# Designed miniproteins, single chains, continued (5), part 78

Each design is a single chain, and the fold is of that chain. pLDDT is the mean over its residues in the fold that is shown.

## One batch from the design tools (miniprotein)

Design m18708
Fold by ESMFold2-Fast:
Structure m18708 (fold): chain A 59 residues (1-59)
Amino acid sequence: GPAIEEAGRELAALAREGGEAAARAVTDSYVRALSRHPDDPEKAAEEALREARRRLAAL
């Protein structure tokens, strides 16, 4: 739905604009979110975005 599409666009933008470290943070955040929410892609996308932003803020 719209929430998943928006989260996906924001994750892609973070990875594209932040370089290798940002791309890794985005990928790691998404993999971890999927492991916690394997049957809920909307929750996985939202959690991945929150975790990626948190990790990038710590860089």
Scores: mean pLDDT 78

Design m18709
Fold by ESMFold2-Fast:
Structure m18709 (fold): chain A 61 residues (1-61)
Amino acid sequence: MEERERAAEEIAEKYGLSKETAMRKIDEAEELLSPNPNWTLEQVFAIAEGLAEKEKLERER
C-alpha cells in the first residue's frame, strides 16, 4: 500500500494531476495486467505513468 501511495504522489507531481487521479491510473494499470499472474508492481507503475501522461494531454485541450 505504501509503495502505491508513494508512486501516486510521484506521478501526480510529475504530470500535474491530483493524487486521487494518479491512484486511479494505478488501479487501471492493475486491471489491465490482472489476467497475467506474473505481473509486477514495476510494470503497473510504468503503465500508470503512460495513462497519467495521456490524462494530462487530454486536460491541456
Scores: mean pLDDT 76

Design m18710
Fold by ESMFold2-Fast:
Structure m18710 (fold): chain A 92 residues (1-92)
Amino acid sequence: MEKYEKLAEEYAEEIRSIKDEEEKLKKMAEDILKLIPVAIEILKEKGDEKSVELLEAIRNGDAERAERLADELGGGLSGAIARKLAEFIAKY
């Protein structure tokens, strides 16, 4: 818990130190991209191929594919949200 809180505070300070909004968004997008591959590996081991395809579409910035796959999965992530996430990743 305490180690996680310190890491979160250090990350928040790092983000706050970036005065350029474009650089700030780029840093956040890069950090999200680092988490997606880990999730993909876990889902591949579980045999959840459709969730893997969804995360790969988001990682690759394929907004149309991400929207379609999220709607097909029905797992609570709306296609509209998945599309916006992919567009955010594609911007940076």
Scores: mean pLDDT 70

Design m18711
Fold by ESMFold2-Fast:
Structure m18711 (fold): chain A 94 residues (1-94)
Amino acid sequence: SLKEKYIEEIEKFVEEKKKEIEKEIPAGSRDLRLAHALLDHWLKESIEEIEKTPEEELEKLKERSFKQMDRLVELLLKQAKDPTAQIKTEPVPL
């Protein structure tokens, strides 16, 4: 179905964004863990929204969702590069 195709495209998009984030944010950091959690949460929410959306509206939903994710990733990468956001090298619990 068209919904299954869109879910596959969004899953692939999230996987690509995770790899992009992994190149810029240090492995094992809290920031990387939070970024992955946010992407996983967004993916879950997006799948639920797709399942509830009529097929004729899926293309608009997909475009909006991809733009929202791009914005989120941009903000996460900017935060990681901000010198004023320097996290002391203390391990974050959880």
Scores: mean pLDDT 73

Design m18712
Fold by ESMFold2-Fast:
Structure m18712 (fold): chain A 75 residues (1-75)
Amino acid sequence: SAKEGLEKAEKLFWEVARPVMSEVALELAEIAEKLGREDDAERLRELSEVADEDEEAQEEVRRIGEELRKEIEEL
């Protein structure tokens, strides 16, 4: 479920001192797809290819993740 995916993504952000951002992006992409946010899902998959090396990509992943979190909390 989308809630289960968000819990996994939050665990990567908060329990791992340095989360693997590519893995976080892929988990968030699955959440976005389940919520019908296809553009966000596609963008997150693209970002997953560079997120481990690129600070701007990491910030974009975090921004999209926060928007997905807000949507899930309102479900």
Scores: mean pLDDT 76

Design m18713
Fold by ESMFold2-Fast:
Structure m18713 (fold): chain A 52 residues (1-52)
Amino acid sequence: LKTELESAVEEARVLLARPGVTAADVAERLRAKGFSQSTILRALGRVARERA
């Protein structure tokens, strides 16, 4: 089973691959799906580090 963080990371990767989607847009969509603010911030940070 995926952890909440791993699920949020995968969602963030998919959303950020779409043209015109910002980190703020991803955060709003993940919140709408029920992810916690701390998990959203960690997921966005992980995706940013993977791409660095």
Scores: mean pLDDT 77

Design m18714
Fold by ESMFold2-Fast:
Structure m18714 (fold): chain A 65 residues (1-65)
Amino acid sequence: MEALRAEAERVAEALKKEGLIEEVRIGGTSLEVKVKTDSATQYAAVNLLKVELEVRGARATVTFV
């Protein structure tokens, strides 16, 4: 769990630096990502992050802002 959280933080930080996501909130067993809905590219990037986290056994919640 802690290792997955650290990896999620690292990936989210990289996407945030590229301007692909707005905000990240990390819980004990879940990750919430907020993205503006004005870009298909941003939407695709967030979906990829969500799928990766879910496949690794972590819960991911994506909120579109």
Scores: mean pLDDT 61

Design m18715
Fold by ESMFold2-Fast:
Structure m18715 (fold): chain A 67 residues (1-67)
Amino acid sequence: MSDVEAAARLCRELGLEEARFKVELVDGKEGELIVYKDGSVVLRVGDKEEKLTIEEAEKVIKKITRC
């Protein structure tokens, strides 16, 4: 199980509407992942944001980091 899948499950189990994480991408860039309780996610990298599924996010995220 990836860190992204674990984060999404935790968000649903805690009943949070959203959870925000700092993430490291597979290309070495840093971004922010916003996970919603319905399982949708938004990935922000710099000034860009993209709505992804959990599976799509898992392909581009290497690991979750702390600030």
Scores: mean pLDDT 71

Design m18716
Fold by ESMFold2-Fast:
Structure m18716 (fold): chain A 60 residues (1-60)
Amino acid sequence: SRRAERGALFGELVRYLASHRGETISVSELAAELGAPPATVRRFATLLIETYGLDVTLTG
């Protein structure tokens, strides 16, 4: 289902961001690697960074 697919993407982003604290992450490159739209990856990553107070910078 679309919800299960979103849950999988969200979990993958949580794992990635938690492993890359203090780093700059390219949204475009991460989106290509995960097979997801860049806008979706940016939205989820921004939400996770703000929600968990992660020291991660997003770039194009």
Scores: mean pLDDT 78

Design m18717
Fold by ESMFold2-Fast:
Structure m18717 (fold): chain A 87 residues (1-87)
Amino acid sequence: SALDLRNEANRLIKKAQEYIDKGDVEGAGRNLVRAGGLAGKLSSDSSTQMFIMGQINQLIRQIGKKAGQDFADQVRKDVMDAYTKAA
């Protein structure tokens, strides 16, 4: 269901923040890519989809501050690839 997809995406986003806080930017990136794929499946609920993608983009900016812009750009690409493939 859309509720289950939203709840799972929120769990992955929370886990990504925990990884960022611990300095594990690769772990954070992996969880954000999974959350992006779930957001892509939410095409029937565009407001929730946009909200989740907004949260993912905030965390990608935090990753960029810790690991640099090139790494953040790669995470963004992988997120958008997962999002597009799932939509």
Scores: mean pLDDT 89

Design m18718
Fold by ESMFold2-Fast:
Structure m18718 (fold): chain A 77 residues (1-77)
Amino acid sequence: DKEILEEAVKLLKEAKKRLETEDPAKISEETAKKIAELMKKASEETQQRLTLVIMSLSIAKHYKIKANLDFLIKSLE
């Protein structure tokens, strides 16, 4: 599962970089979708952690998205 968590962190870091030029809501939706794809290959414990990440992205997609991404990256590292 370490590789899956590393890929999730990579996706969140890419999303943070994209916030400088793209629509935050679209970035949050696309990132959540990519993380959901990773969950299909993850253990139950990792699926629970990634589910919380997806939920957080859904709640914060219109509010403080950059701060939320920073928090999520740190939580998975």
Scores: mean pLDDT 75

Design m18719
Fold by ESMFold2-Fast:
Structure m18719 (fold): chain A 91 residues (1-91)
Amino acid sequence: MEKEKEAEELAKRGEEHYQRGLDIYREDPSVEGLIEAARHLGQAAEDYRKAAELVTDEKGKEYRKKANEVSRLADEIEREAVRLLTEQGDA
């Protein structure tokens, strides 16, 4: 079951990126920290999405749901970073 193993490896990588993104988001409230957190969360969402494409069973559905949730979080944090950047540009 080669595709299932590859999906598990991608999901593990996604979990690592997700955890790193959350840690940065909580520890570094700067614009740079938010950008870095969003980048890690975006990578996590992509890894989960790729895992979901490799499996069509219940695990694939779980990975797709996780990818969508993490992608939304990444988008929200990226919007927050853009908002702070524009506020810094306005003296």
Scores: mean pLDDT 83

Design m18720
Fold by ESMFold2-Fast:
Structure m18720 (fold): chain A 68 residues (1-68)
Amino acid sequence: SAEEKLEAFVKRVREILQQYLDGKISKEEAIKKIEELKAEMLAAFADDPELAALVETIANIAIQYIRS
């Protein structure tokens, strides 16, 4: 379902953030991984503008956090 895909997306974003915080990946690598995941999810939700907007928001908040 769309809800299951969104939940999986959030879990993967959290895992990338945790890898960054643990020093396992660089800031640049973490941002790249989130941008790639964002692109995949936006393609998956091309027919659902509300879910696409939520994916954009979650990804952008995570990227901003890493950049801070």
Scores: mean pLDDT 88

Design m18721
Fold by ESMFold2-Fast:
Structure m18721 (fold): chain A 98 residues (1-98)
Amino acid sequence: SELEEELERAKRFARRMVRQMKEAKTEFEREVLLGMVRIWLGVELVALRNESGLSEDHPAVLELRELHERLIEAIEAGDEEGALEAVERIGELRRRAT
């Protein structure tokens, strides 16, 4: 239930970021939006590592970082389907790591 609510919140955030990227009129607006995504993902990664005790070189952490990059790329490209797929995969990894 709580994990499902967290996933739905992450999906809403991703959809909002994709929409705002498509509507952005300046490079500065796009950089601010991508910066917000990077901050969120960084906070989530630190939280997961603190909760799970996983090292930065652990395979799950490395796979999570790769999915973070895919999510950023999808949002930057305005690819909603790709962004949602990345969010779902991130959620699955977090469930398995905890």
Scores: mean pLDDT 84

Design m18722
Fold by ESMFold2-Fast:
Structure m18722 (fold): chain A 62 residues (1-62)
Amino acid sequence: LPELVLKLAEEVKELIENSKVLSEEEKEKYLQEIEETLSSDLPDYVKALRLIGIEEDIRIKE
């Protein structure tokens, strides 16, 4: 569902912005990956899985 993908992207972007452990370079990399995911011609469920993967990767680093 497009709405869920957009909501997930916003939540992950907020997580990136509020992170105290990520460098600015790492933040830019993750934000780029989110934009590439949203711009891709992938099904919504695959986009959601990729966004969840980014979120999990960030949370593990904390």
Scores: mean pLDDT 80

Design m18723
Fold by ESMFold2-Fast:
Structure m18723 (fold): chain A 74 residues (1-74)
Amino acid sequence: SMVEELRKLLEKLIEKAKEKGIDETIINILKDLLENVEYLKDRSVEELLEDLRETAEIRKDEQFLKIIEEVEEE
């Protein structure tokens, strides 16, 4: 299901973000999205990644941007 795909994506992003020492604010955003993943049923994986990429660019978080790129290429 789309919800299961989004859940796995968010879990993977949280794990990588913790490993790389990404800002706790970003990790909390990802955790909030994971807790509310059932409300994202109309979102695609591609749309979620695009939203997160924009967040990384606005915050100038180069490490988070690289994590998003790594997950997107897998």
Scores: mean pLDDT 80

Design m18724
Fold by ESMFold2-Fast:
Structure m18724 (fold): chain A 87 residues (1-87)
Amino acid sequence: SEEERLRELIAEIERLLEELGVDESVRASLLAFARESLLHAETVLAFLRAAQLTRELGVEPAEVPVPEEDSVEAQLAMLQEVIEQLR
């Protein structure tokens, strides 16, 4: 059951990472972290959903020279650092 739940969460995370256009290196790092446990996977999923909502709300990236993908990647890289701090 836990293995099945983890696979479901990982699939959702992969879908969100693809939808957000996250860089392959960040994607690989977040997926590796998420695979550590159900809690890790749920944490990553929550952060990715927050990033998706930020993009959908028309955040500043749309007006900045930096593409929306780069802005979302920067946000996810920052979230990756926060996740690392949680140990």
Scores: mean pLDDT 67

Design m18725
Fold by ESMFold2-Fast:
Structure m18725 (fold): chain A 87 residues (1-87)
Amino acid sequence: SMEEVRRASEGFALGARVALEVVDEREPELREAGIPEEEIGRIRIRAIGAAAAVGMDAALAGASREEVERAAREEAERVIREEAERL
């Protein structure tokens, strides 16, 4: 339905916005750890995409704005941690 498309779009956008905030907060720590700028860029893109998808899914499941933001933040932080640990 159009209502589902609207919820999905809003959740996606909110998730992406939250991920951008998390990445901005964590980038100094990644640089201090010696992670190259190219890798930080890849981590940024992966975190934004993953958090946007989680935000979309949460919104479609009827989660509140606060719940969507929390889920997106947790996913962004998870992706950043796991990608950094892989390097």
Scores: mean pLDDT 89

Design m18726
Fold by ESMFold2-Fast:
Structure m18726 (fold): chain A 100 residues (1-100)
Amino acid sequence: MEEAERHIQEAVKAYNAGKYEEALRHVKRALEIYPEHGGAVLLLISLAIDHPEFREEAVRLILEYLEKYPDHPVFDEAITALRRLGLDEEAERLEEIKKK
Protein backbone atom coordinates (compact mmCIF):
# COMPACT_ATOMS: atom_id res chain seq x y z
CA MET A 1 0.00 0.00 0.00
CA GLU A 2 1.45 3.38 -1.09
CA GLU A 3 0.38 5.19 2.10
CA ALA A 4 1.90 2.53 4.41
CA GLU A 5 5.13 2.50 2.37
CA ARG A 6 5.32 6.32 2.58
CA HIS A 7 5.10 6.13 6.38
CA ILE A 8 7.88 3.49 6.43
CA GLN A 9 10.10 5.71 4.25
CA GLU A 10 9.50 8.63 6.65
CA ALA A 11 10.14 6.34 9.67
CA VAL A 12 13.51 5.23 8.20
CA LYS A 13 14.49 8.88 7.52
CA ALA A 14 13.51 9.88 11.07
CA TYR A 15 15.38 6.90 12.58
CA ASN A 16 18.55 7.73 10.59
CA ALA A 17 18.26 11.37 11.78
CA GLY A 18 18.03 10.25 15.46
CA LYS A 19 14.34 11.26 15.65
CA TYR A 20 13.19 7.98 17.23
CA GLU A 21 9.83 9.27 18.58
CA GLU A 22 8.95 10.53 15.07
CA ALA A 23 10.08 7.17 13.60
CA LEU A 24 7.82 5.34 16.09
CA ARG A 25 4.80 7.52 15.10
CA HIS A 26 5.32 6.70 11.40
CA VAL A 27 5.72 2.95 12.20
CA LYS A 28 2.41 3.02 14.13
CA ARG A 29 0.65 4.68 11.16
CA ALA A 30 2.12 2.16 8.69
CA LEU A 31 0.95 -0.80 10.83
CA GLU A 32 -2.56 0.71 11.15
CA ILE A 33 -2.76 0.75 7.33
CA TYR A 34 -0.84 -2.50 6.62
CA PRO A 35 -0.59 -4.63 9.80
CA GLU A 36 1.63 -7.29 8.12
CA HIS A 37 4.33 -4.79 7.01
CA GLY A 38 7.66 -6.54 7.73
CA GLY A 39 9.72 -3.34 7.49
CA ALA A 40 7.58 -1.66 10.18
CA VAL A 41 8.13 -4.52 12.66
CA LEU A 42 11.87 -4.61 11.85
CA LEU A 43 12.05 -0.90 12.80
CA LEU A 44 10.26 -1.72 16.09
CA ILE A 45 12.86 -4.47 16.71
CA SER A 46 15.69 -1.96 16.10
CA LEU A 47 14.09 0.52 18.53
CA ALA A 48 13.64 -2.19 21.20
CA ILE A 49 17.25 -3.46 20.93
CA ASP A 50 19.17 -0.18 20.47
CA HIS A 51 17.00 2.41 22.31
CA PRO A 52 15.96 1.42 25.87
CA GLU A 53 13.72 4.51 26.22
CA PHE A 54 11.43 3.13 23.45
CA ARG A 55 11.82 -0.57 24.34
CA GLU A 56 8.57 -0.99 26.30
CA GLU A 57 6.42 0.69 23.61
CA ALA A 58 8.21 -1.13 20.74
CA VAL A 59 7.86 -4.56 22.43
CA ARG A 60 4.17 -3.86 23.21
CA LEU A 61 3.50 -3.07 19.52
CA ILE A 62 5.47 -6.11 18.29
CA LEU A 63 3.40 -8.41 20.55
CA GLU A 64 0.10 -6.67 19.65
CA TYR A 65 0.56 -7.05 15.89
CA LEU A 66 2.16 -10.54 15.86
CA GLU A 67 -0.53 -11.93 18.21
CA LYS A 68 -3.19 -10.66 15.73
CA TYR A 69 -1.26 -11.71 12.58
CA PRO A 70 0.42 -15.11 13.23
CA ASP A 71 1.52 -15.34 9.55
CA HIS A 72 3.53 -12.10 9.86
CA PRO A 73 6.65 -12.25 7.61
CA VAL A 74 9.09 -11.21 10.40
CA PHE A 75 7.68 -13.50 13.12
CA ASP A 76 10.98 -15.40 13.62
CA GLU A 77 13.03 -12.17 13.71
CA ALA A 78 10.72 -10.83 16.47
CA ILE A 79 11.09 -14.04 18.56
CA THR A 80 14.90 -13.84 18.21
CA ALA A 81 14.89 -10.15 19.26
CA LEU A 82 12.70 -10.81 22.32
CA ARG A 83 15.05 -13.61 23.46
CA ARG A 84 18.08 -11.31 22.99
CA LEU A 85 16.32 -8.79 25.27
CA GLY A 86 15.77 -11.51 27.93
CA LEU A 87 11.99 -11.49 27.29
CA ASP A 88 11.74 -15.30 27.16
CA GLU A 89 8.08 -15.46 28.30
CA GLU A 90 7.03 -13.05 25.53
CA ALA A 91 9.09 -15.02 22.96
CA GLU A 92 7.44 -18.29 24.12
CA ARG A 93 3.96 -16.70 23.73
CA LEU A 94 4.76 -15.84 20.08
CA GLU A 95 6.16 -19.35 19.43
CA GLU A 96 2.90 -20.91 20.73
CA ILE A 97 0.82 -18.57 18.51
CA LYS A 98 2.93 -19.52 15.45
CA LYS A 99 2.27 -23.26 16.12
CA LYS A 100 -1.55 -22.77 16.10
Scores: mean pLDDT 83

Design m18727
Fold by ESMFold2-Fast:
Structure m18727 (fold): chain A 57 residues (1-57)
Amino acid sequence: MTEQQIEDEAEKIAAELQAQGVTNPDAIASLVKKELIAKGVPEEQAQKAAQKIKDKL
């Protein structure tokens, strides 16, 4: 998985969480990281993508 694919997946997960009523940026970032790791993304890359999502919120 490329860095761009990880970022695209993170944005998709964040959008789904926001649609479900999750509004706290820290909560969104935490859940994005957990789901990326569950999908096989290494923790370092998942953390970086989650932080980028948090910075955009």
Scores: mean pLDDT 82

Design m18728
Fold by ESMFold2-Fast:
Structure m18728 (fold): chain A 68 residues (1-68)
Amino acid sequence: SSELAILKALAIKEAEELAREAEKKGDFGTARQAREIAEQLRSTENPSQEELDAAAKEIRELKERLEK
């Protein structure tokens, strides 16, 4: 659906932004994990709602770790 395509694009963008912020803070581990999420989403043509929800959760958890 168009909604899933939008969610995929937003998740990729958020993961890429997170990776850049993590690198600026010297957290290369979080940056690598965020890039892996973005790459996996880009490689998945039609991710399910569950896959997108899982990716969003991982991105939120990585953001929380970076803010601490």
Scores: mean pLDDT 86

Design m18729
Fold by ESMFold2-Fast:
Structure m18729 (fold): chain A 97 residues (1-97)
Amino acid sequence: KEKEEFLKKVKEALEKGDYEKASEALIKAMEKAVKLAPSNPLALKGADLLGQGARYARQGDSEKALELTKKGLEYLEKGLPEEDVKEIAKEGLKTIE
């Protein structure tokens, strides 16, 4: 549910042209994922995809940013307990709000 809200807020920010805000939220989620699971290969893959999404968001490529965000969240869900995915999403939401 926090994951769905995070994705929705990233999409809204991109639609409004708030590329910097969307990018910062993705970077904060990425940082939280690395902090929670620094040696988990699936979590690190998810974090990398969120970081790539942030780069595309900053460039105004909303479609690629959203694609990478969705893939990143999918990898996090594969590698981490639901509660950890929730904490990662909440960290991004605090930034984008």
Scores: mean pLDDT 87

Design m18730
Fold by ESMFold2-Fast:
Structure m18730 (fold): chain A 57 residues (1-57)
Amino acid sequence: LAAALEAARAQAGRAFAEGAESLTLPFVVDGVHYVATFERAPGTTEPVLASLTSRPA
């Protein structure tokens, strides 16, 4: 899970460098579906994890 979150955070950071303000990323780890929502920290391109949800699947 931690590695998948780091990968998602890296994608969010790239999107924020391109001008995005928030990004929602779905991903799967060990058959569990996750949705991570990142928002940009004001004055920076740093992604901040706003929410992480899991779905039974």
Scores: mean pLDDT 76

Design m18731
Fold by ESMFold2-Fast:
Structure m18731 (fold): chain A 91 residues (1-91)
Amino acid sequence: SEVVARALERLRREGEPLLVEALRLVEKGDYDKAVELFIKAIEEGASVYSVDYAAAALLALGALEALKKVLEYAKEKGYDEIAEVIERLLA
C-alpha cells in the first residue's frame, strides 16, 4: 500500500521507531502487540502528525479494531488532539 509505504518512510525520518514497529506488527496480524506499541509511542510523546500518519496506515491495512482501541486509550487519558485526529479518520 502506498499509504503504508509513505507512513513508514515518514515515521523513520521523524524518529518514531515504536510507530514503525506497530505498523510492521499490524502487517503480520499481531494487532494486540501493535496497539501496545502505539500506546507506548503516545505516552512517550509521539507528535499528533506522526500519530495521524500511523493511524491512516492502520486504516489502510484494515486494522479498524486496533485503531479503535488506541482511540479509547487516548480519550481515557486526555490525549484530546490525538483522539480528534483518530476520530476524523474513522468518520
Scores: mean pLDDT 87

Design m18732
Fold by ESMFold2-Fast:
Structure m18732 (fold): chain A 82 residues (1-82)
Amino acid sequence: SEFDELNLSDEDLKKITEAFKEALERIDKLLSKIKNKKLRSQLASYSSAAGILASMSRTVEEAKEIMEEAVKRVEEALKKEE
């Protein structure tokens, strides 16, 4: 079978959509602050890979954690750039 639990509520869909949208917006804004073009490209690649991994997660909670880790990675890189 494909899935047994695909009867998502409007609230569940809204939470998933808003969480991903929020993470993507935060990542995009942070990447625009990175001055080093090589570092920015590397972080953009990492964030893209994290998004793919999150989309393959079996739970919403795990997907959110992966996306938040990607945001955190970009934040730390920006901080280390000084």
Scores: mean pLDDT 72

Design m18733
Fold by ESMFold2-Fast:
Structure m18733 (fold): chain A 65 residues (1-65)
Amino acid sequence: SAMEEEIRRLTEELIAMLESEGRLDQAAALRKVEEEMLRLARTDPAAARVYLGILRHELARARAA
């Protein structure tokens, strides 16, 4: 689905940024969050949409830093 594609795209970009900074523990934690968000997108898309909004804001802040 479009939501699942966007979750993967945004989490993969954030994970790549964290790994490039040597923040491997945070990158590993975000991989687990990605798995949970993908599960949530299938079981509770309304809740997944809220977390997707948070992820978009975090990525925008990371890109600005």
Scores: mean pLDDT 83

Design m18734
Fold by ESMFold2-Fast:
Structure m18734 (fold): chain A 80 residues (1-80)
Amino acid sequence: SDEELEEALRPLPEELREAVREKIRTFDEKHQREIAGELRQVPEEDAEEAAEILMNAKSPAEAIIELGTHLSFRAMRESL
């Protein structure tokens, strides 16, 4: 939902929020929900890195894979 997307974008710097929001809104609703779900798992300190991943992704599928990969590496580091 739009509300879930806005909550997911809240940790991003204001300048990046608008650009990332516009890019995500070009995707279909299903992919928007999946990306919002991944973004909500990103720690605030990694928010700029997550925004960079999203802005550089060529497709919704690529964005989801790259965000999931980032979160997996983060979880692995935190488990050590």
Scores: mean pLDDT 77

Design m18735
Fold by ESMFold2-Fast:
Structure m18735 (fold): chain A 74 residues (1-74)
Amino acid sequence: MSPVERVLAEAIERIRAILSDPSLSDEQKRQEIQRVFRETRDRLEALGASQDEIDVVLQRLGDETGRLIAEARA
């Protein structure tokens, strides 16, 4: 995987772990997910990714997060 793809994959795994944690409230899960998005942007910037590339990756992370939340409710 490219470094950018690895960062995205790691972020998705972190969000899955957050959503699956029964000790966290819905508010705490929201806060932790927001932290993952901020850290993902910072990591992509550190890799020298362009703003367009960062936006695409964060959009994909958002789409996957929405899917995981929907799965947890289904």
Scores: mean pLDDT 86

Design m18736
Fold by ESMFold2-Fast:
Structure m18736 (fold): chain A 97 residues (1-97)
Amino acid sequence: SKLEEAKELLRQAIEGIDRLIKLLEESDIENKDEAIKLLEEAKKLLEEALKSEDIEEMIKLTEEAEKKLKEAAKIFPEAKTVLDAVEKARKLLEEAK
């Protein structure tokens, strides 16, 4: 189903965030601490979305995560790949209504 495909993309996005955080911790990127914080906040929102039984709540939480990922991508452009996956998941959730 589109709902199950969306959930799989959200799980992959969470794994992607964990990978990005590890890369940032090993980097000399200026403001990496702010990027890590934004990525951790996005991860928490996506984990909350996956635990939700309400598709409207899942959509709202993914939109909030997208905002955090957009801010993170300004510091660490590699966050764009995770952002794209979350945006795709949100579109699938909207179609699953």
Scores: mean pLDDT 90

Design m18737
Fold by ESMFold2-Fast:
Structure m18737 (fold): chain A 83 residues (1-83)
Amino acid sequence: GKLEELREEGEKIYKEIIEKTKELMKKAETLQELLEAIGRELRAIGLYLDLERLVKEGDIEGAEAVLEEMKKLLEEIEEKLKK
């Protein structure tokens, strides 16, 4: 169903965020860049935990909203990796 699709998409995006934040940490030339990458990783963890909870609760609207925030975070990370 839709909740399972949202869970699977969220897991895929979460894994991609974690791998890409690891690459940002590896590319960090300043303490600020490193801390920004760590902050994005922590945000991803929080969003993924929220998604798991909302899926368990059957909250489709809440799960969709969190998934959109995860997609937005991934796009922000990908833009940083292009520099």
Scores: mean pLDDT 88

Design m18738
Fold by ESMFold2-Fast:
Structure m18738 (fold): chain A 100 residues (1-100)
Amino acid sequence: HMTPGELAERIVKPSEKLKELLSKVGITKDYYTLGEILLAVRQLLGDEGLFDKDPKNANIADVSDTPLGELLGVDKIDLSDEEALLERIAKHVEFLPKPE
């Protein structure tokens, strides 16, 4: 219902499990924008070496058998599909009220 750009600007509180997973990439505060959480997920995937080594699939990370994949309920994350990834992350955060 919300555009990806509007969704990314929402202030959220990550779940305890998501915050623990993203603490390695600097998610230590209680509140972030959903877009900042998305950037932290991208950084975690890179730091853990989960991206496909084939240049054709450079935006695809294999998260099967990882804690992040278990949390999100997926075997692979395609970073070129930011909308689908934002929707998956949105299920693991608490949205704060929109500022008027």
Scores: mean pLDDT 77

Design m18739
Fold by ESMFold2-Fast:
Structure m18739 (fold): chain A 76 residues (1-76)
Amino acid sequence: MIEQLEKELEELKKLLASDKTPLLERLTEEYERLGLSPERARERAEAILYAADGIVKAAISFLEEQIERLKKEEEL
């Protein structure tokens, strides 16, 4: 069970460290297709990625706390 959480943690860390430029460009293009101006599309795409980055960071912290707790439980 702990190995699964550790794998998820490493994947989230990789996601956080990854170059998000291609995703940013992709999201900007999708918002432009919905009728937003290029400037507004970019702004919204950046806001989404910023919010997602914040969620990923929170998830990493939560998983690290859970892994630590489970490891202490196993030492009992």
Scores: mean pLDDT 78

Design m18740
Fold by ESMFold2-Fast:
Structure m18740 (fold): chain A 98 residues (1-98)
Amino acid sequence: MLEAIEKTIEELKKVGADPVVIELAELLAELTRELGSEREAAAELIRRAYEGDGRAREVLKGALELVEKLNDEEAEKKIKEMAEEIRKAEEEEARAAA
């Protein structure tokens, strides 16, 4: 829903998200208003990027790279935390068994 997209834009601004991510969200909101569908808005953005629209290409490329990096960073942080807890548990078990 358009209101959900607009709320997401405000939350992205509050957490200091990259300007490219914010611009992507704003452009999708504009296209959703024009086309009346979030799915059609996303398809139109992709189509414009493929047809050589510089803004659509820059925003889509930058936003996809940033989203992928954020997902990788969150996964990396969780994996590191889990690995450290497992290591501590294994060390305690090894010491108890000795």
Scores: mean pLDDT 64

Design m18741
Fold by ESMFold2-Fast:
Structure m18741 (fold): chain A 70 residues (1-70)
Amino acid sequence: SEEEKKKRLEEDIKQMETEVKRLNSLIADLQKELEKATGEEKANIERQLKRLQDRVATLNKRIKEMKEKL
């Protein structure tokens, strides 16, 4: 039913919002590590940060699109 579809959408949105919060926490931790890192370690952390930030951006876009369908 349409009501069941809406409930699944709301649950999916909540799960994605929870993942965004988790990823933002990891980003904050990596940013702190980045301040102390040098050379190859710095480059590796910067690559990890970029991937996590891109993931957050993708999730936020999806959350917005799903909320517009509610």
Scores: mean pLDDT 89

Design m18742
Fold by ESMFold2-Fast:
Structure m18742 (fold): chain A 74 residues (1-74)
Amino acid sequence: SVDDPADVAALGAERIARLEALDRAIQEALAAGDYEALLRYLTEGLELQAEALGRDPEEARELARRQVEALRAA
């Protein structure tokens, strides 16, 4: 539960590890020009951050789409 420090620490560690893996995958996709992979990984990362912050995952998906389109246009 949120009130159990061990549960909170384990959940936090799992999220950090996944976000670190996603950051590496995002950098690789960007370097490769793989915008489909970039969109998938960025969406997952932003959804995980939204969940941790109690924010709307629909906003996270929309933000991911906009960021990828901005990068493609640059």
Scores: mean pLDDT 78

Design m18743
Fold by ESMFold2-Fast:
Structure m18743 (fold): chain A 79 residues (1-79)
Amino acid sequence: MELSEELLEALREKEAIERARENMSEEERERARKIYEELKAMVEAGVSDEELEAFLATLSEEERLNLQAVGHEEVRRAL
């Protein structure tokens, strides 16, 4: 049994997101929500995918994981 590189990467990302969700402080959570709101505003303004990728590239790995954790919570609230 061999896990593909993409599957291993996805599993590591999932575990990292769950860890971030559990360990994220309220201060870090508010910071992630601010970033999420800014990202939503950029999408609503119709910025290019290249500009969105550039914005995400300015974020640290921790900030990106926190952003994904908050994004998952927002999707759950919308459902």
Scores: mean pLDDT 73

